# Designed miniproteins, single chains: the designs that were tried, part 64

Each design is a single chain, and the fold is of that chain. pLDDT is the mean over its residues in the fold that is shown.

## One batch from the design tools (miniprotein)

Design m2221
Fold by ESMFold2-Fast:
Structure m2221 (fold): chain A 70 residues (1-70)
Amino acid sequence: ETIIPEIKTEEELEKELERALLVAENTDNEKALEKIEKFVEELYNDPSLTEEQKKKAKEVLEKIKELKKK
């Protein structure tokens, strides 16, 4: 089941995505990366998101997946 945080604006979504990416880039813990990936996936799967918000969430999700490959 998808848990959707209360994101009221595109700006709030962008800040949450930037925070998730920053934590992902600064952790060497695979379990932390998996948790962050799931959080961003949950945001991406929110049906109330605009097309712009979905694009931003997808971009961050792809960056996290690249970090997991290294």
Scores: mean pLDDT 72

Design m2222
Fold by ESMFold2-Fast:
Structure m2222 (fold): chain A 63 residues (1-63)
Amino acid sequence: SLQERLSEFDKDGDGFISNSDLYDLVRQVQSALPEAVVDGELDGKTLLLLQRVVLGYEDLPVK
């Protein structure tokens, strides 16, 4: 479920996704797709993938 997937990113367990949890998720996506960052902005495909992972529709990309 969405709650189960979100809890994987909620490292402090307070029921809210902290900024540090979001930074960790972004780093994981960027480490798998580093070339998707252009001119200091995330590529639209990477941003869409990140949104889908947070919403529980997709798993994190595997290297």
Scores: mean pLDDT 53

Design m2223
Fold by ESMFold2-Fast:
Structure m2223 (fold): chain A 80 residues (1-80)
Amino acid sequence: SAMEEALEKAKEEMERLAKEAAAHAFGGDDVAAQRKLAEIRELAEKMKAVASEEEQKELDRILQGAETLVAQARADRAAR
């Protein structure tokens, strides 16, 4: 369905933005990293409005993964 296709595209975009956010964080650009995280959160909230309970849980998992990647990148930068 169009809804399933939109959700899959949103998940792929969130994962792409997460990698970009982590790269910015590791490089020292925390402003760019936070901007990308905000984009992921906005996309997740938009998709949750039309997502099933199970799909909402998956979106939350991806968002948590993105936040973890950024936190780990900042920790790795600090430990250098």
Scores: mean pLDDT 86

Design m2224
Fold by ESMFold2-Fast:
Structure m2224 (fold): chain A 82 residues (1-82)
Amino acid sequence: SMLSDEISQAATEYAQKLAKENPSYSSDEIGVLAAVHAAKLAAARGDEGGARDALERAKVLAQGLPEEKGKELVEEAEAIVK
């Protein structure tokens, strides 16, 4: 993976927090949100490779979501990751 250990850990902690605070969220929804969070963190740090890796993961996980919701979350991440 091109993601740094720091960004990967932050995404994991964010996923755990989302699961505890939002028990109605599916594992796929939490996974997409965590991957989008990782992409945003990597992009903010100028880690283009890490941001693209996290975006690709978000796209894969978004296939488990309703089409409209998955597309919206992925489009937001794609706008940030150039």
Scores: mean pLDDT 78

Design m2225
Fold by ESMFold2-Fast:
Structure m2225 (fold): chain A 84 residues (1-84)
Amino acid sequence: LAERALEEIARLLREAGASEEDVEAVVELARKALEAAEAGDESKAASYFAALGVLLTALTIEEGVPPEVVRRVLEIVREAMEAI
């Protein structure tokens, strides 16, 4: 489940025109959030999720990533975390 979520996130960001470096950074933060959630560390998971939101918001300004793509990425991560 987590791996599929990360692949979908990478796909959405690449299709939206994000740089490969930014895609990698987003996937890494999402992975850390999911790993923290799986470990039962809700505080750490929430912290990584918040950092992910900040990074994705920066991508709408710097890379022109649509806000709807950002919302979808955050929804995928939240849903995957809730499924753990």
Scores: mean pLDDT 82

Design m2226
Fold by ESMFold2-Fast:
Structure m2226 (fold): chain A 98 residues (1-98)
Amino acid sequence: MAKEEAEKGLKGEGVEGAKYAKEAGKLAAKSKSGEEALEAGKGAASAGSKGEKSEEAAKYAKEAAKYAIKGAKGSKGSSGAGAATVGAAAASFGAGLK
């Protein structure tokens, strides 16, 4: 669910946004925290491949990756829902919502 919101935020950006989303995906994967981190990264990469303006997508991708990495490390004790929610919040912030 949180992945869907992240994808929605990034999909509205151009091809350059895809580059940042792909980088964010790589960072999430490097954390080696499990499928949740990989899913968040892949979602950001896929969403970033679409859109019009890339600057905003880049900002979303960077924040999403940062939260995904931190959430993945902490989610082992808490839960996957928490990590996913944090990722969605980052995407929303970039969208200028909150």
Scores: mean pLDDT 47

Design m2227
Fold by ESMFold2-Fast:
Structure m2227 (fold): chain A 71 residues (1-71)
Amino acid sequence: SLEELLRELEELRETLEGEAREIADKAIEHLKSGDAEKAQRYLALLATLDPESGARMGKIAHEALKLLGLV
């Protein structure tokens, strides 16, 4: 469900610190607002800074965007 995917994203965000956490916060915020373009921008930025966390969050966010009909 979308609720479960958002929870997984928030749990991953709590494992992050500093700039990576700030970027993850913005990605989740834009995802929740339905702004797929901005959400994907922040996820790409996270993947540059923290490739492992960025890849994990990107997969979950993509599933959430599919459920929202945005990809």
Scores: mean pLDDT 85

Design m2228
Fold by ESMFold2-Fast:
Structure m2228 (fold): chain A 93 residues (1-93)
Amino acid sequence: MTEEELEELLKKVEEEFEETIAKSLEVLKKTPKEELEKMIEEMKKNAAKHPNPKAMEGALLFYEGVLTGDKEKIEEGIKLLREVFKEALEKEL
């Protein structure tokens, strides 16, 4: 693969990530608050066992932001998840 082919592939996969985040946000907004709270508690229980603490922190901020309507937490969570996603892609490509 050329460096140009890798750059185009990365760009396409980054666009797919942004689409996935937008879809996930819409799904979580439609999730009943009680179910969303239960998901957050299960994530907190498993946080210590998670192999990637940064991914867990990003997911928790994202879910808690949706639950509380805190746009800043949602944005911070997405930022962390995007960084984790890019790091994973760099290892696979």
Scores: mean pLDDT 78

Design m2229
Fold by ESMFold2-Fast:
Structure m2229 (fold): chain A 83 residues (1-83)
Amino acid sequence: SVEDLLLELRDGLASLLSPEVRAEFDARMDELLSRLPEMSPDEFREALIALVEQVKERLDEAAARRAGELLAATLRRLTALEK
């Protein structure tokens, strides 16, 4: 499910984020999940990409690369669920 994919992404990023950044990320992810029924798939993807890109700005280059890889994997799986 979309919820399972987002939980997996959150967990995958946990080791890369400071406690403060993780708390902000978790809160914004929960907001996106609560609004999911009201959003188009395109709006949801754009919101998720923007959230992760903002988080990447607070990471070093290696952690930012890892975060990007996790996002890309999540987006591919989201595309498969739209069938």
Scores: mean pLDDT 78

Design m2230
Fold by ESMFold2-Fast:
Structure m2230 (fold): chain A 91 residues (1-91)
Amino acid sequence: MSLTTTGVGTQVVFTYTAEKLYDGKMTVAIVLSGASQPVSSVRESGKTIESTLTLDRDVATKATATAYQVFPDGTVEEVSKLTADTVPVAP
């Protein structure tokens, strides 16, 4: 299992790959510093789940991505979290 980030210019890309997990849903939420609303993506597959989110940013200097696994019984667990510095877009 891994959570990685790459960012160039105006976009921050978070990629989460989960391997050998139980079958279930995975949700990745991105929260920007100073933002009130997360951006999320959900992917379902067998034992291997991959989710990539691309986030255009306006003013935030940091972005935090949190990956959650949702089990069939409704249990939710935080499996990974990464905070990355983002650079403001040059005018």
Scores: mean pLDDT 53

Design m2231
Fold by ESMFold2-Fast:
Structure m2231 (fold): chain A 82 residues (1-82)
Amino acid sequence: SELEEEIRKLAEEHGAEVRIEISEDEVTVTIRYRFHGKERTMKIRVSIKDSGSREEALRVLLEQVKQAFRTLERNEERYRRQ
């Protein structure tokens, strides 16, 4: 899937590892990243039923992953200023 590849590429650009899991009901991404020397894990789930299709659920998931990395970047900048 092109959307799965976009999610993986986005994670790679941020130095994070991802696992994408697809079930009948949801698409899930597990993101492993380092924050201030500690390994952290974030899990994002998107409902296939609420999205209308697997492909639309993956699009929503990609946008949520983008927002998650933007939030992490803002938190890094805030920490550096302190």
Scores: mean pLDDT 82

Design m2232
Fold by ESMFold2-Fast:
Structure m2232 (fold): chain A 58 residues (1-58)
Amino acid sequence: ALPDLSTPEGLEAAIALGGEYARQGRYEEAAAVMEAALTVDPRNLAALNGLREAREAL
């Protein structure tokens, strides 16, 4: 399940989870988590970079 994206701690945890999915080769899940993070913080560079990497791997 996704962390609580309404908190800064939950947003950071969600981005970390997306990065972990990408390391496992689970790029669809990584992209979905990064897209969810970007709905809360559209300028989050870690989420933007993670989403780009996941999409390039698909």
Scores: mean pLDDT 79

Design m2233
Fold by ESMFold2-Fast:
Structure m2233 (fold): chain A 100 residues (1-100)
Amino acid sequence: MIEDISSLSKEELEDYVSSLIESALAESDLSDEEKLKVGELLREGILTKSEEEVREKLILLARVFSESSPEQKQELLKAILNAKSPEEAWEVVEKFYETL
């Protein structure tokens, strides 16, 4: 449910986004190693960000994964997996959101 997502704390957003990503990964054809790589790229991309920037990025992920079809989620996960850096992985997420 995304109606009150902007009222969630950083911790609540992290839990919600983790649940959405875990669900999308479970439905994907990615290997366990590829699933771990996707998670690591996304985590590393926010490691040095401020709390507010992390919150904005988590809201973006929540919107992308909640608004995407199963096929779009698989495409996004594969595109993130093919990113060469954490920064590129987040650029992929942002560009994907623009196409929804």
Scores: mean pLDDT 78

Design m2234
Fold by ESMFold2-Fast:
Structure m2234 (fold): chain A 102 residues (1-102)
Amino acid sequence: STIEELKKEMEKIAQDVVELAKAGASLAEITKFARKKITELLEKYPDLPADVKIELFSETAYLTGKLLLEAGFPREEAERIAGLIHLAGLVEVNEFEEKKKK
């Protein structure tokens, strides 16, 4: 299903963010990467409802935090990165929906 494919792509974003963090990437680099990948997904799945996309990005943020904790990151850092992924998802979905109004 389309939702299953999107979920798999979003799980890849979570894994890639963890690898960037393990490599010592800055919060700015992680944010830039997340925004780029989220925008690419929104363009690939334009017909999915915004509420479904927001829910899946929330789940991706949660997974990112969990994977960072399992990789040995401090809770504060894991929560900060997960929060950035969640905000990136909300911002990009809202910007995509606003572009549809033009």
Scores: mean pLDDT 82

Design m2235
Fold by ESMFold2-Fast:
Structure m2235 (fold): chain A 58 residues (1-58)
Amino acid sequence: MKLTPEEAKRLVTPEEAAALGDPSLVGTSRLDAYVRRAEDEFGKEEAVKLRKELEKQI
């Protein structure tokens, strides 16, 4: 997934949080929300890989 610097820092909207399956993500940065989702779905190791990839894109 490609994430711009602006998108990475943007706060998750209620609609986006619902689409991600976790309403508590509202107000979290998109980068943190996506990493948390990856940790829940694929485990901590995959979340670390995703964070590194997203940080390279911002």
Scores: mean pLDDT 71

Design m2236
Fold by ESMFold2-Fast:
Parts: structure tokens; sequence; C-alpha cells
Structure m2236 (fold): chain A 60 residues (1-60)
């Protein structure tokens, strides 16, 4: 099995999609809780409005 993605790997993935790399800690936390899902399946969270992203990061 592939190792879990690193924070830097998730940041690079988000930059590649033109998304906010500050979401990397949130996506890593979700992957840790639900390792059966792929990063692609949780990417919709990164498409939230900026205000909602900031709210989620502050809650994390």
Amino acid sequence: SNPPPSLEEVEAFLRGLGLDPRLAPLLVAIDREQPEITLDQIVPLARLPEAEIERLLATL
C-alpha cells in the first residue's frame, strides 16, 4: 500500500490544481480519519468560498 501523503505532498497537489495550499492540514486530517478515501474525493472541500475555508482552518 502507498504511504499516507505528507503535508508537503498535499500542498503541492493543491497548488497544481490552483487551490489554496493552506487547506493541506485540513485534508491531511480528513485522510487520517478516513484513509479509505482518496485526496481527489476530498478536493471538493478546497473549492469552498475563501471565507468558509478560513472558518474551517480556524476551527481545525
Scores: mean pLDDT 65

Design m2237
Fold by ESMFold2-Fast:
Structure m2237 (fold): chain A 119 residues (1-119)
Amino acid sequence: MLSLEELAERIAKAIEDELKKRGYKVTVELSREGDRVRLRITIESDKPADEIVRDVFATLVRILLEAGYEVRLTRSRLLSPDEFETEAELIAPDGTRYRLRVRVRRLSANKVEVEIELE
């Protein structure tokens, strides 16, 4: 079973590799705050921000499912016209439960910041 840090590193690599392969410019920062692990991902391309967001979520869900996690979407909310938050419960193969929070902020028409938090 992956630790939260190992899961976050795997997510970071999968997103960076997949999006760079698609021609996106990607910067990934990983940090820890107490019992939380946070990934901050800045993505820029010639594609619209909403398409970038779809590609990020598709990659995230794929890696979680491939790692054997069950993903249960718990809520989504708009924080502003350019910012939204999605929360999910992750259930590991051994039954351990984690919280996943994803915040997305549109920085420009073709640049997005995604913050992924695991606890």
Scores: mean pLDDT 81

Design m2238
Fold by ESMFold2-Fast:
Structure m2238 (fold): chain A 90 residues (1-90)
Amino acid sequence: SDRFIRQGQQYYNQGNYDQAIRYYDQAIRQARQRGDRRSLGRALFNRAVAYSGQGNNVQMSRDIAEAMRLGGRASDDMVDRIRQNIDRSS
């Protein structure tokens, strides 16, 4: 799961949000299968940032809400990345 999160982050840094989301989808599926709530929360926040980059605010909000319910408190860095993407799209 951590490997898929790192691969997704590389595509995100290239602005390739579609590929980033595909890798985050794999990370989410693997984390759910393993019961790894920490990796699941991390993958959900990273996918939310990528959805924000696409302007898909509905899916972004859903992923943030799920990650918060898992007790995965958003780090300041994750919050800042989401905020910056929203600010650029508005």
Scores: mean pLDDT 77

Design m2239
Fold by ESMFold2-Fast:
Structure m2239 (fold): chain A 78 residues (1-78)
Amino acid sequence: MVEKGKELVEKAGEHVIQAIKAKKEGNEEQAKKHLEKAEEYERQFLEVARGASDEERKQMLEAAAKQQQKIKEEYEKA
């Protein structure tokens, strides 16, 4: 469960980063597609998290925080 949650968070984060890149390049269609994929992975992550223990949720949230940092770095990249 934890590993599946981490995988989903990483995939969601990767798609957010790709959406940011596409948006910066003026490719609105690609940005939209990547955001839709990120939303799908986020929904799956929430489903996994509902069935997880408190300890498993903590590990999954730590992985999410790591992806948020990676997204922040890409957003700040000029």
Scores: mean pLDDT 81

Design m2240
Fold by ESMFold2-Fast:
Structure m2240 (fold): chain A 99 residues (1-99)
Amino acid sequence: SLAEEIIDKILSKYPNVSRELIRELLFVAVGARLNGQEIKLPERTPSHTEEELGARKEIVEIVNGMSREELEEVLRDLLASLSEEEQKRIEEEIAEAKA
C-alpha cells in the first residue's frame, strides 16, 4: 500500500523511530491536509530525538507534496492497517491467555 511504502521509506532513514509513531503522525498530517488545515503534528515528548525530528520533517514534506487522490489512498490504507493490527493484537492476547 502507499501508506506502508511511505512508512517503510521513513523507517529506512530513521530506524530507531517507532513504526506506530510514524503511522500516527502520517495519519494526522494526511487528515489535516484533506481538511484544508495546516499540518500540526502532536508533541509526544518535550525533547524529541534528532531522528524523531527528522522523521517529523520528512512526513510533513511528503504529505505537503501529495495530491488529493494520494492523500485519500493513504488515509484508506492507514485505516485498513490499524484494523489489521488491532485484530492481530487481539489474537495474540487470546493465545497468551490460553498458554
Scores: mean pLDDT 72

Design m2241
Fold by ESMFold2-Fast:
Structure m2241 (fold): chain A 101 residues (1-101)
Amino acid sequence: MEEVEELIRRALELRKKAAEGELNEEEQREAYLLTLRLSASLAILEGLISREAAVDALAKQLGIPRATAAELLDRAIAARREAGLSLEELEALIREIEAEA
């Protein structure tokens, strides 16, 4: 749960910076990669895509070996499994974090 919350908080920080000013290329890439990691882990848990397809996509986007991408994805999946979050619960968590900020 905490790892998913940290990823969401970071995504919200980047969104706030985008609203207040222009994100640099590094921050834009970070926001995109965070969105991909969150979406890919959810899609695997919901059975929408295979782990292999998600690993391939992350490896391509990050420019890293498939083995490294698989480790990062497995960690994201584990964090989401521990959280037990449905899409509705994820939206509620995002709203709660935004209210705290």
Scores: mean pLDDT 61

Design m2242
Fold by ESMFold2-Fast:
Structure m2242 (fold): chain A 103 residues (1-103)
Amino acid sequence: GALELLEKALKLAKEKGDKETAEHLEKAIKAVREGDYETAVEHLEKALRIAIEKGDWELAKIVAEALREVSMEVLRRSSGPDAIRAIGRILRAIGELLDLEAK
């Protein structure tokens, strides 16, 4: 599930000394535990961007998988324009994951 991926990503970020990504992952984990999937997606998008900018493909791949799973939870709870926005986020996460699979 998403929490297992998030905890794995957090451990990896901490082992690498990546404090910026770790802080966003900790906030995403808290948000998921509180059922605030929208806030979790925002922090995961930031964590993914930082990991990609740093060239950390291993961390980026795990974060992208977690982002996909959490965005699916947002979609499941959304309707109308919010559902369309959630679909857009899922498609972007899938696209980034496919690019990372080539690394």
Scores: mean pLDDT 84

Design m2243
Fold by ESMFold2-Fast:
Structure m2243 (fold): chain A 78 residues (1-78)
Amino acid sequence: CSSEPLKMSEVKECVICMETLREPIQTTCGHVFCGSCLEKVVLSGSKTCPLCRKDIDVKKVVDYFVEKGIEDIKRALA
């Protein structure tokens, strides 16, 4: 059976909403957030990680949302 004891470097909780990750998206800096939380950050025009303020790969984030059919974010970043 698949089993994993504990991962200190890997958390399943979003630091923005402090809840279990619903649709986890990993940024280029290694931080993971809920899809909706990251969507709000990107739609606000931010291109930096909310935690460490490093540049995020906005194109990869947009591509993920475009796969879901979210055109609003694609237009905001085009």
Scores: mean pLDDT 66

Design m2244
Fold by ESMFold2-Fast:
Structure m2244 (fold): chain A 90 residues (1-90)
Amino acid sequence: SREEERERIDRLIGEALELAVEAVETGDEEVKERAREVAREAIRLALNSSLPVEVRAGYVLLAVGAEVAADLKLSDEDIEALRRTAEFLK
């Protein structure tokens, strides 16, 4: 169902965002790669889902943000925003 697709994508994006925060805080290359892998899976599922195009676009943007964030030097405010978004999606 669309609800099951949404819940699955929400979980993956939440996981990717949590891993991105951990990668930024620790600099751990394995955590960075894990964040990228989970984000890419979320993108794949969103694009192949039956969800409305606006919802799919929003998910892709969030997942791309998580993938990119893992390699960025983020401010404390940005890290807090990512953490809160991850908590909301899980």
Scores: mean pLDDT 79

Design m2245
Fold by ESMFold2-Fast:
Structure m2245 (fold): chain A 87 residues (1-87)
Amino acid sequence: SMAARERRAELFRRAVEVLRRAGLPEAAAEVALRLAEAAREGREEEGRAIAERHREEAARATETAQALPEEVLAELEELGREAEAVE
């Protein structure tokens, strides 16, 4: 439904803002979230294409994911669960 698409877009924007507050540029934050989504859904080919298209952002996303505070990771996991639950 349109409402479900709008809710997923809202949760995605909130997750981008969480990563931005943690120190990632918006572009790197968006790439990080798309890579995480592709990995969760088993879309390996799409994940590789995203990483190749956005090499610098993907590299930064990978490096910063290992250094994110536990509180930031917990907030992102909660937003991801909410997005998966949207009908």
Scores: mean pLDDT 72

Design m2246
Fold by ESMFold2-Fast:
Structure m2246 (fold): chain A 77 residues (1-77)
Amino acid sequence: MSLVSPATLMRLAADAAEDPETRQKILEKADQVDEYVKAGDFEKAIELAEEAQRLAREASPESGQWYEKAVENAKKM
């Protein structure tokens, strides 16, 4: 697959977070997004990606940029 999945971008943003607690929360949400995408529940997947974007923005503005791309990719699916 040539396009990066939303969950992969979420995991990349988690690596940018210095706070281990925030990183774990983002990774957990990324796994849930993958499950909902496989189930065809794109609405739930988008909601979780948006929640994770909020957490990433609290960690750093740069993390928020990666999440914006993840949400856009999810919406194009």
Scores: mean pLDDT 67

Design m2247
Fold by ESMFold2-Fast:
Structure m2247 (fold): chain A 79 residues (1-79)
Amino acid sequence: GSGKVLAVEGNLVTVPASIFGERLKDLKVGDYVILEVTRDGKTTRRLAQVVAIDEKKKTVTLRVFGSHDLKVGDEVRLL
């Protein structure tokens, strides 16, 4: 599934848990994921690591590796 970035705090990016779909049930803190980010028709891929899973808020916080310009509202999905 796809969703929008909910929060950005430096290298920490919060996304809706729904983007993980069926993968969410097996997702653990420390897992590596690849994010596909789309803005203004341009798509980029970023390696990220799960640092928090908030079941009550239905969110996942990811640490994005490398430099990024991710913003709240950017469209994201998992590869």
Scores: mean pLDDT 84

Design m2248
Fold by ESMFold2-Fast:
Structure m2248 (fold): chain A 73 residues (1-73)
Amino acid sequence: MLSAQEQIRQLAIEYTAEMLRLTGDMFDQILTLPDTPEGKKKREELLAENRKQQAALKAEYDKKVAEIKKKGE
């Protein structure tokens, strides 16, 4: 059985890896966009989507950390 501290550490690693993956995928898409008005609009949409995804991941991570802390103490 892992301690609460080790469980939180594992969640932090998983959360960080997922954030890096999403950000990498976003940049890969942005790099394929043309320097046109349509391309600039798509870039803004991708940036907005990425921010929403990061906020959702953080909320879920914070919830799981809080649950572990309640069980561990």
Scores: mean pLDDT 82

Design m2249
Fold by ESMFold2-Fast:
Structure m2249 (fold): chain A 63 residues (1-63)
Amino acid sequence: ARARLDELGALALAGAQAGLAALAERMSDAQFEEYVRLVGEVGTSTYADIARRDRDRVLAVRA
């Protein structure tokens, strides 16, 4: 779980640094859902809520 969270976190960070459009391109919907779930599993519920809000924005950019 932690190794996978670190992997997906690196993709999310790279996307965030490049902007929301690049985040949408770097992470699939399935990868982002997995990332949000793993963040929740490590006990950071507030961060998971922020990630879900940002996911909705990423999906809006992709539409």
Scores: mean pLDDT 61

Design m2250
Fold by ESMFold2-Fast:
Structure m2250 (fold): chain A 104 residues (1-104)
Amino acid sequence: TKEKIEEARRLLEQTEADLKAFAEYAKSINPEIAKQLEEEGKKLIDEMRKLVDEAEKNPSKAEEYLKKVRELHEQALATGYSLIVQAEREKKLNEEIKKLLEEL
């Protein structure tokens, strides 16, 4: 249905916005992780865009493509979150090392 294709487009747009927000945040604390987020995010967005394009070409399979878009959306959020957690962990470790060095 048209509604399922529109839902897939909205998920794609939301995923692009979320991944951009993750990358911008990461850029302020860990530029290497920000680069990884941009590279991995682009791959996921490219895959989601192909699925949306295929749903538009074959609306009868829109439900199947929407399911895959939802799965990629969840994967994108999980990837973004895990990389942000890694960036924050590395920042905390650097702060702890600095604190220990100041006690010398």
Scores: mean pLDDT 85

Design m2251
Fold by ESMFold2-Fast:
Structure m2251 (fold): chain A 92 residues (1-92)
Amino acid sequence: MLSDPAARQRLEAEIMLGLARIQLGVLEISLKVLKKKNADPSLIEKLEKIIEEMRRLIEEMERAIAAGDFEAARAKFEEAHRLFQEAQKLLE
């Protein structure tokens, strides 16, 4: 077991950041596929907005982790994950 609680919290936050980056990558690939297929412009616009918001949240998570604010990093991860779920519903 890690005997340092702060080191453990940082590791958990870094894992969450990695997961958020993977989720963003999935949406970016989906956007490229939709554009190539000439999908509905309204759907493309909604997905682009979600991707932009997720990028902002990931940048905020990186800053929070650098500042040692793991509670803020977790809150930003939860918001990014909700956006990812919203994007998945749009793609169904």
Scores: mean pLDDT 86

Design m2252
Fold by ESMFold2-Fast:
Structure m2252 (fold): chain A 95 residues (1-95)
Amino acid sequence: SDALRNAADGARHLGSQGVIPEDVAKRLADALLAGDVEGLARTLAEAERTLSPEQLRAMAAVVSMLPPELVERLIEELRKLGATRVADLVERARG
């Protein structure tokens, strides 16, 4: 899927530019490319506990590029994990 590939490329770019840690960017890109909503939600929930608000906004912008149905499922999974801040950021980023 072009949308999955584009989102994964965005995640890799965040890592290469030092916006987010390289290991987080790699995990994010792999989950995005696979369309692994549960893996993506786990990665973002961990990021909410360890990364800055600016880093979370950058990640939210990238994941909002997914197809609308996957973004909807991601928000639901994030809220189930208690990752409320990043869930809200993804919801705002999708428009």
Scores: mean pLDDT 88

Design m2253
Fold by ESMFold2-Fast:
Structure m2253 (fold): chain A 94 residues (1-94)
Amino acid sequence: SLEEQLLALGEEAIAFLEEHIAATPNPDSAVLEARRGLESAIAKFKAGEISLEEALTALLTAMRVVEERSSDPALRAKAREVAARLRELRAQLE
C-alpha cells in the first residue's frame, strides 16, 4: 500500500540519520532538525492526526533540509535518493 511505502521510507530515513548522529560527535543542526521532523510526522500519521499527503510533504521537507544544509556529501546523497522515491510516491496520489 501507499501507507506501507511511506512508513518504510520514513523508517529508512530515520535509520540513516540516527546512524549518522551516533557516528558523529557534533552532528549538523540540520540533521537533528530533520530527525525530529521525521519522527513527529510519522507519529502523527500513525495516530491519524495528519493525512498521507501531509506526512509525505513533511518527509520531503526533512529530506530537503538534509540535502541543502548537511555538510556530509554521503548523507546528502541518501537524502536525495529517499526524496526521489517520495516524489514517485506523491505522483501516485495525483
Scores: mean pLDDT 87

Design m2254
Fold by ESMFold2-Fast:
Structure m2254 (fold): chain A 71 residues (1-71)
Amino acid sequence: DFETLVQSIADAAEAASGSDPRTGELAQKIREALKKGDWESAIQYAVQAMRALGASDEEVQALRDALTRLR
């Protein structure tokens, strides 16, 4: 569930990378953190990716709280 949600955020960020190279970099960092089992970095990069995709501060905080609970 946690990995599925974070992977979905990485996929969305990668899909946006053609318009914004920063989202592609964040997608790569998310996937690397997941492979290493670095859940804290995965959450941090997922939050940054959501902000880059236009999420509000409120939506970003809700996502961070949800990801922390899913661990």
Scores: mean pLDDT 78

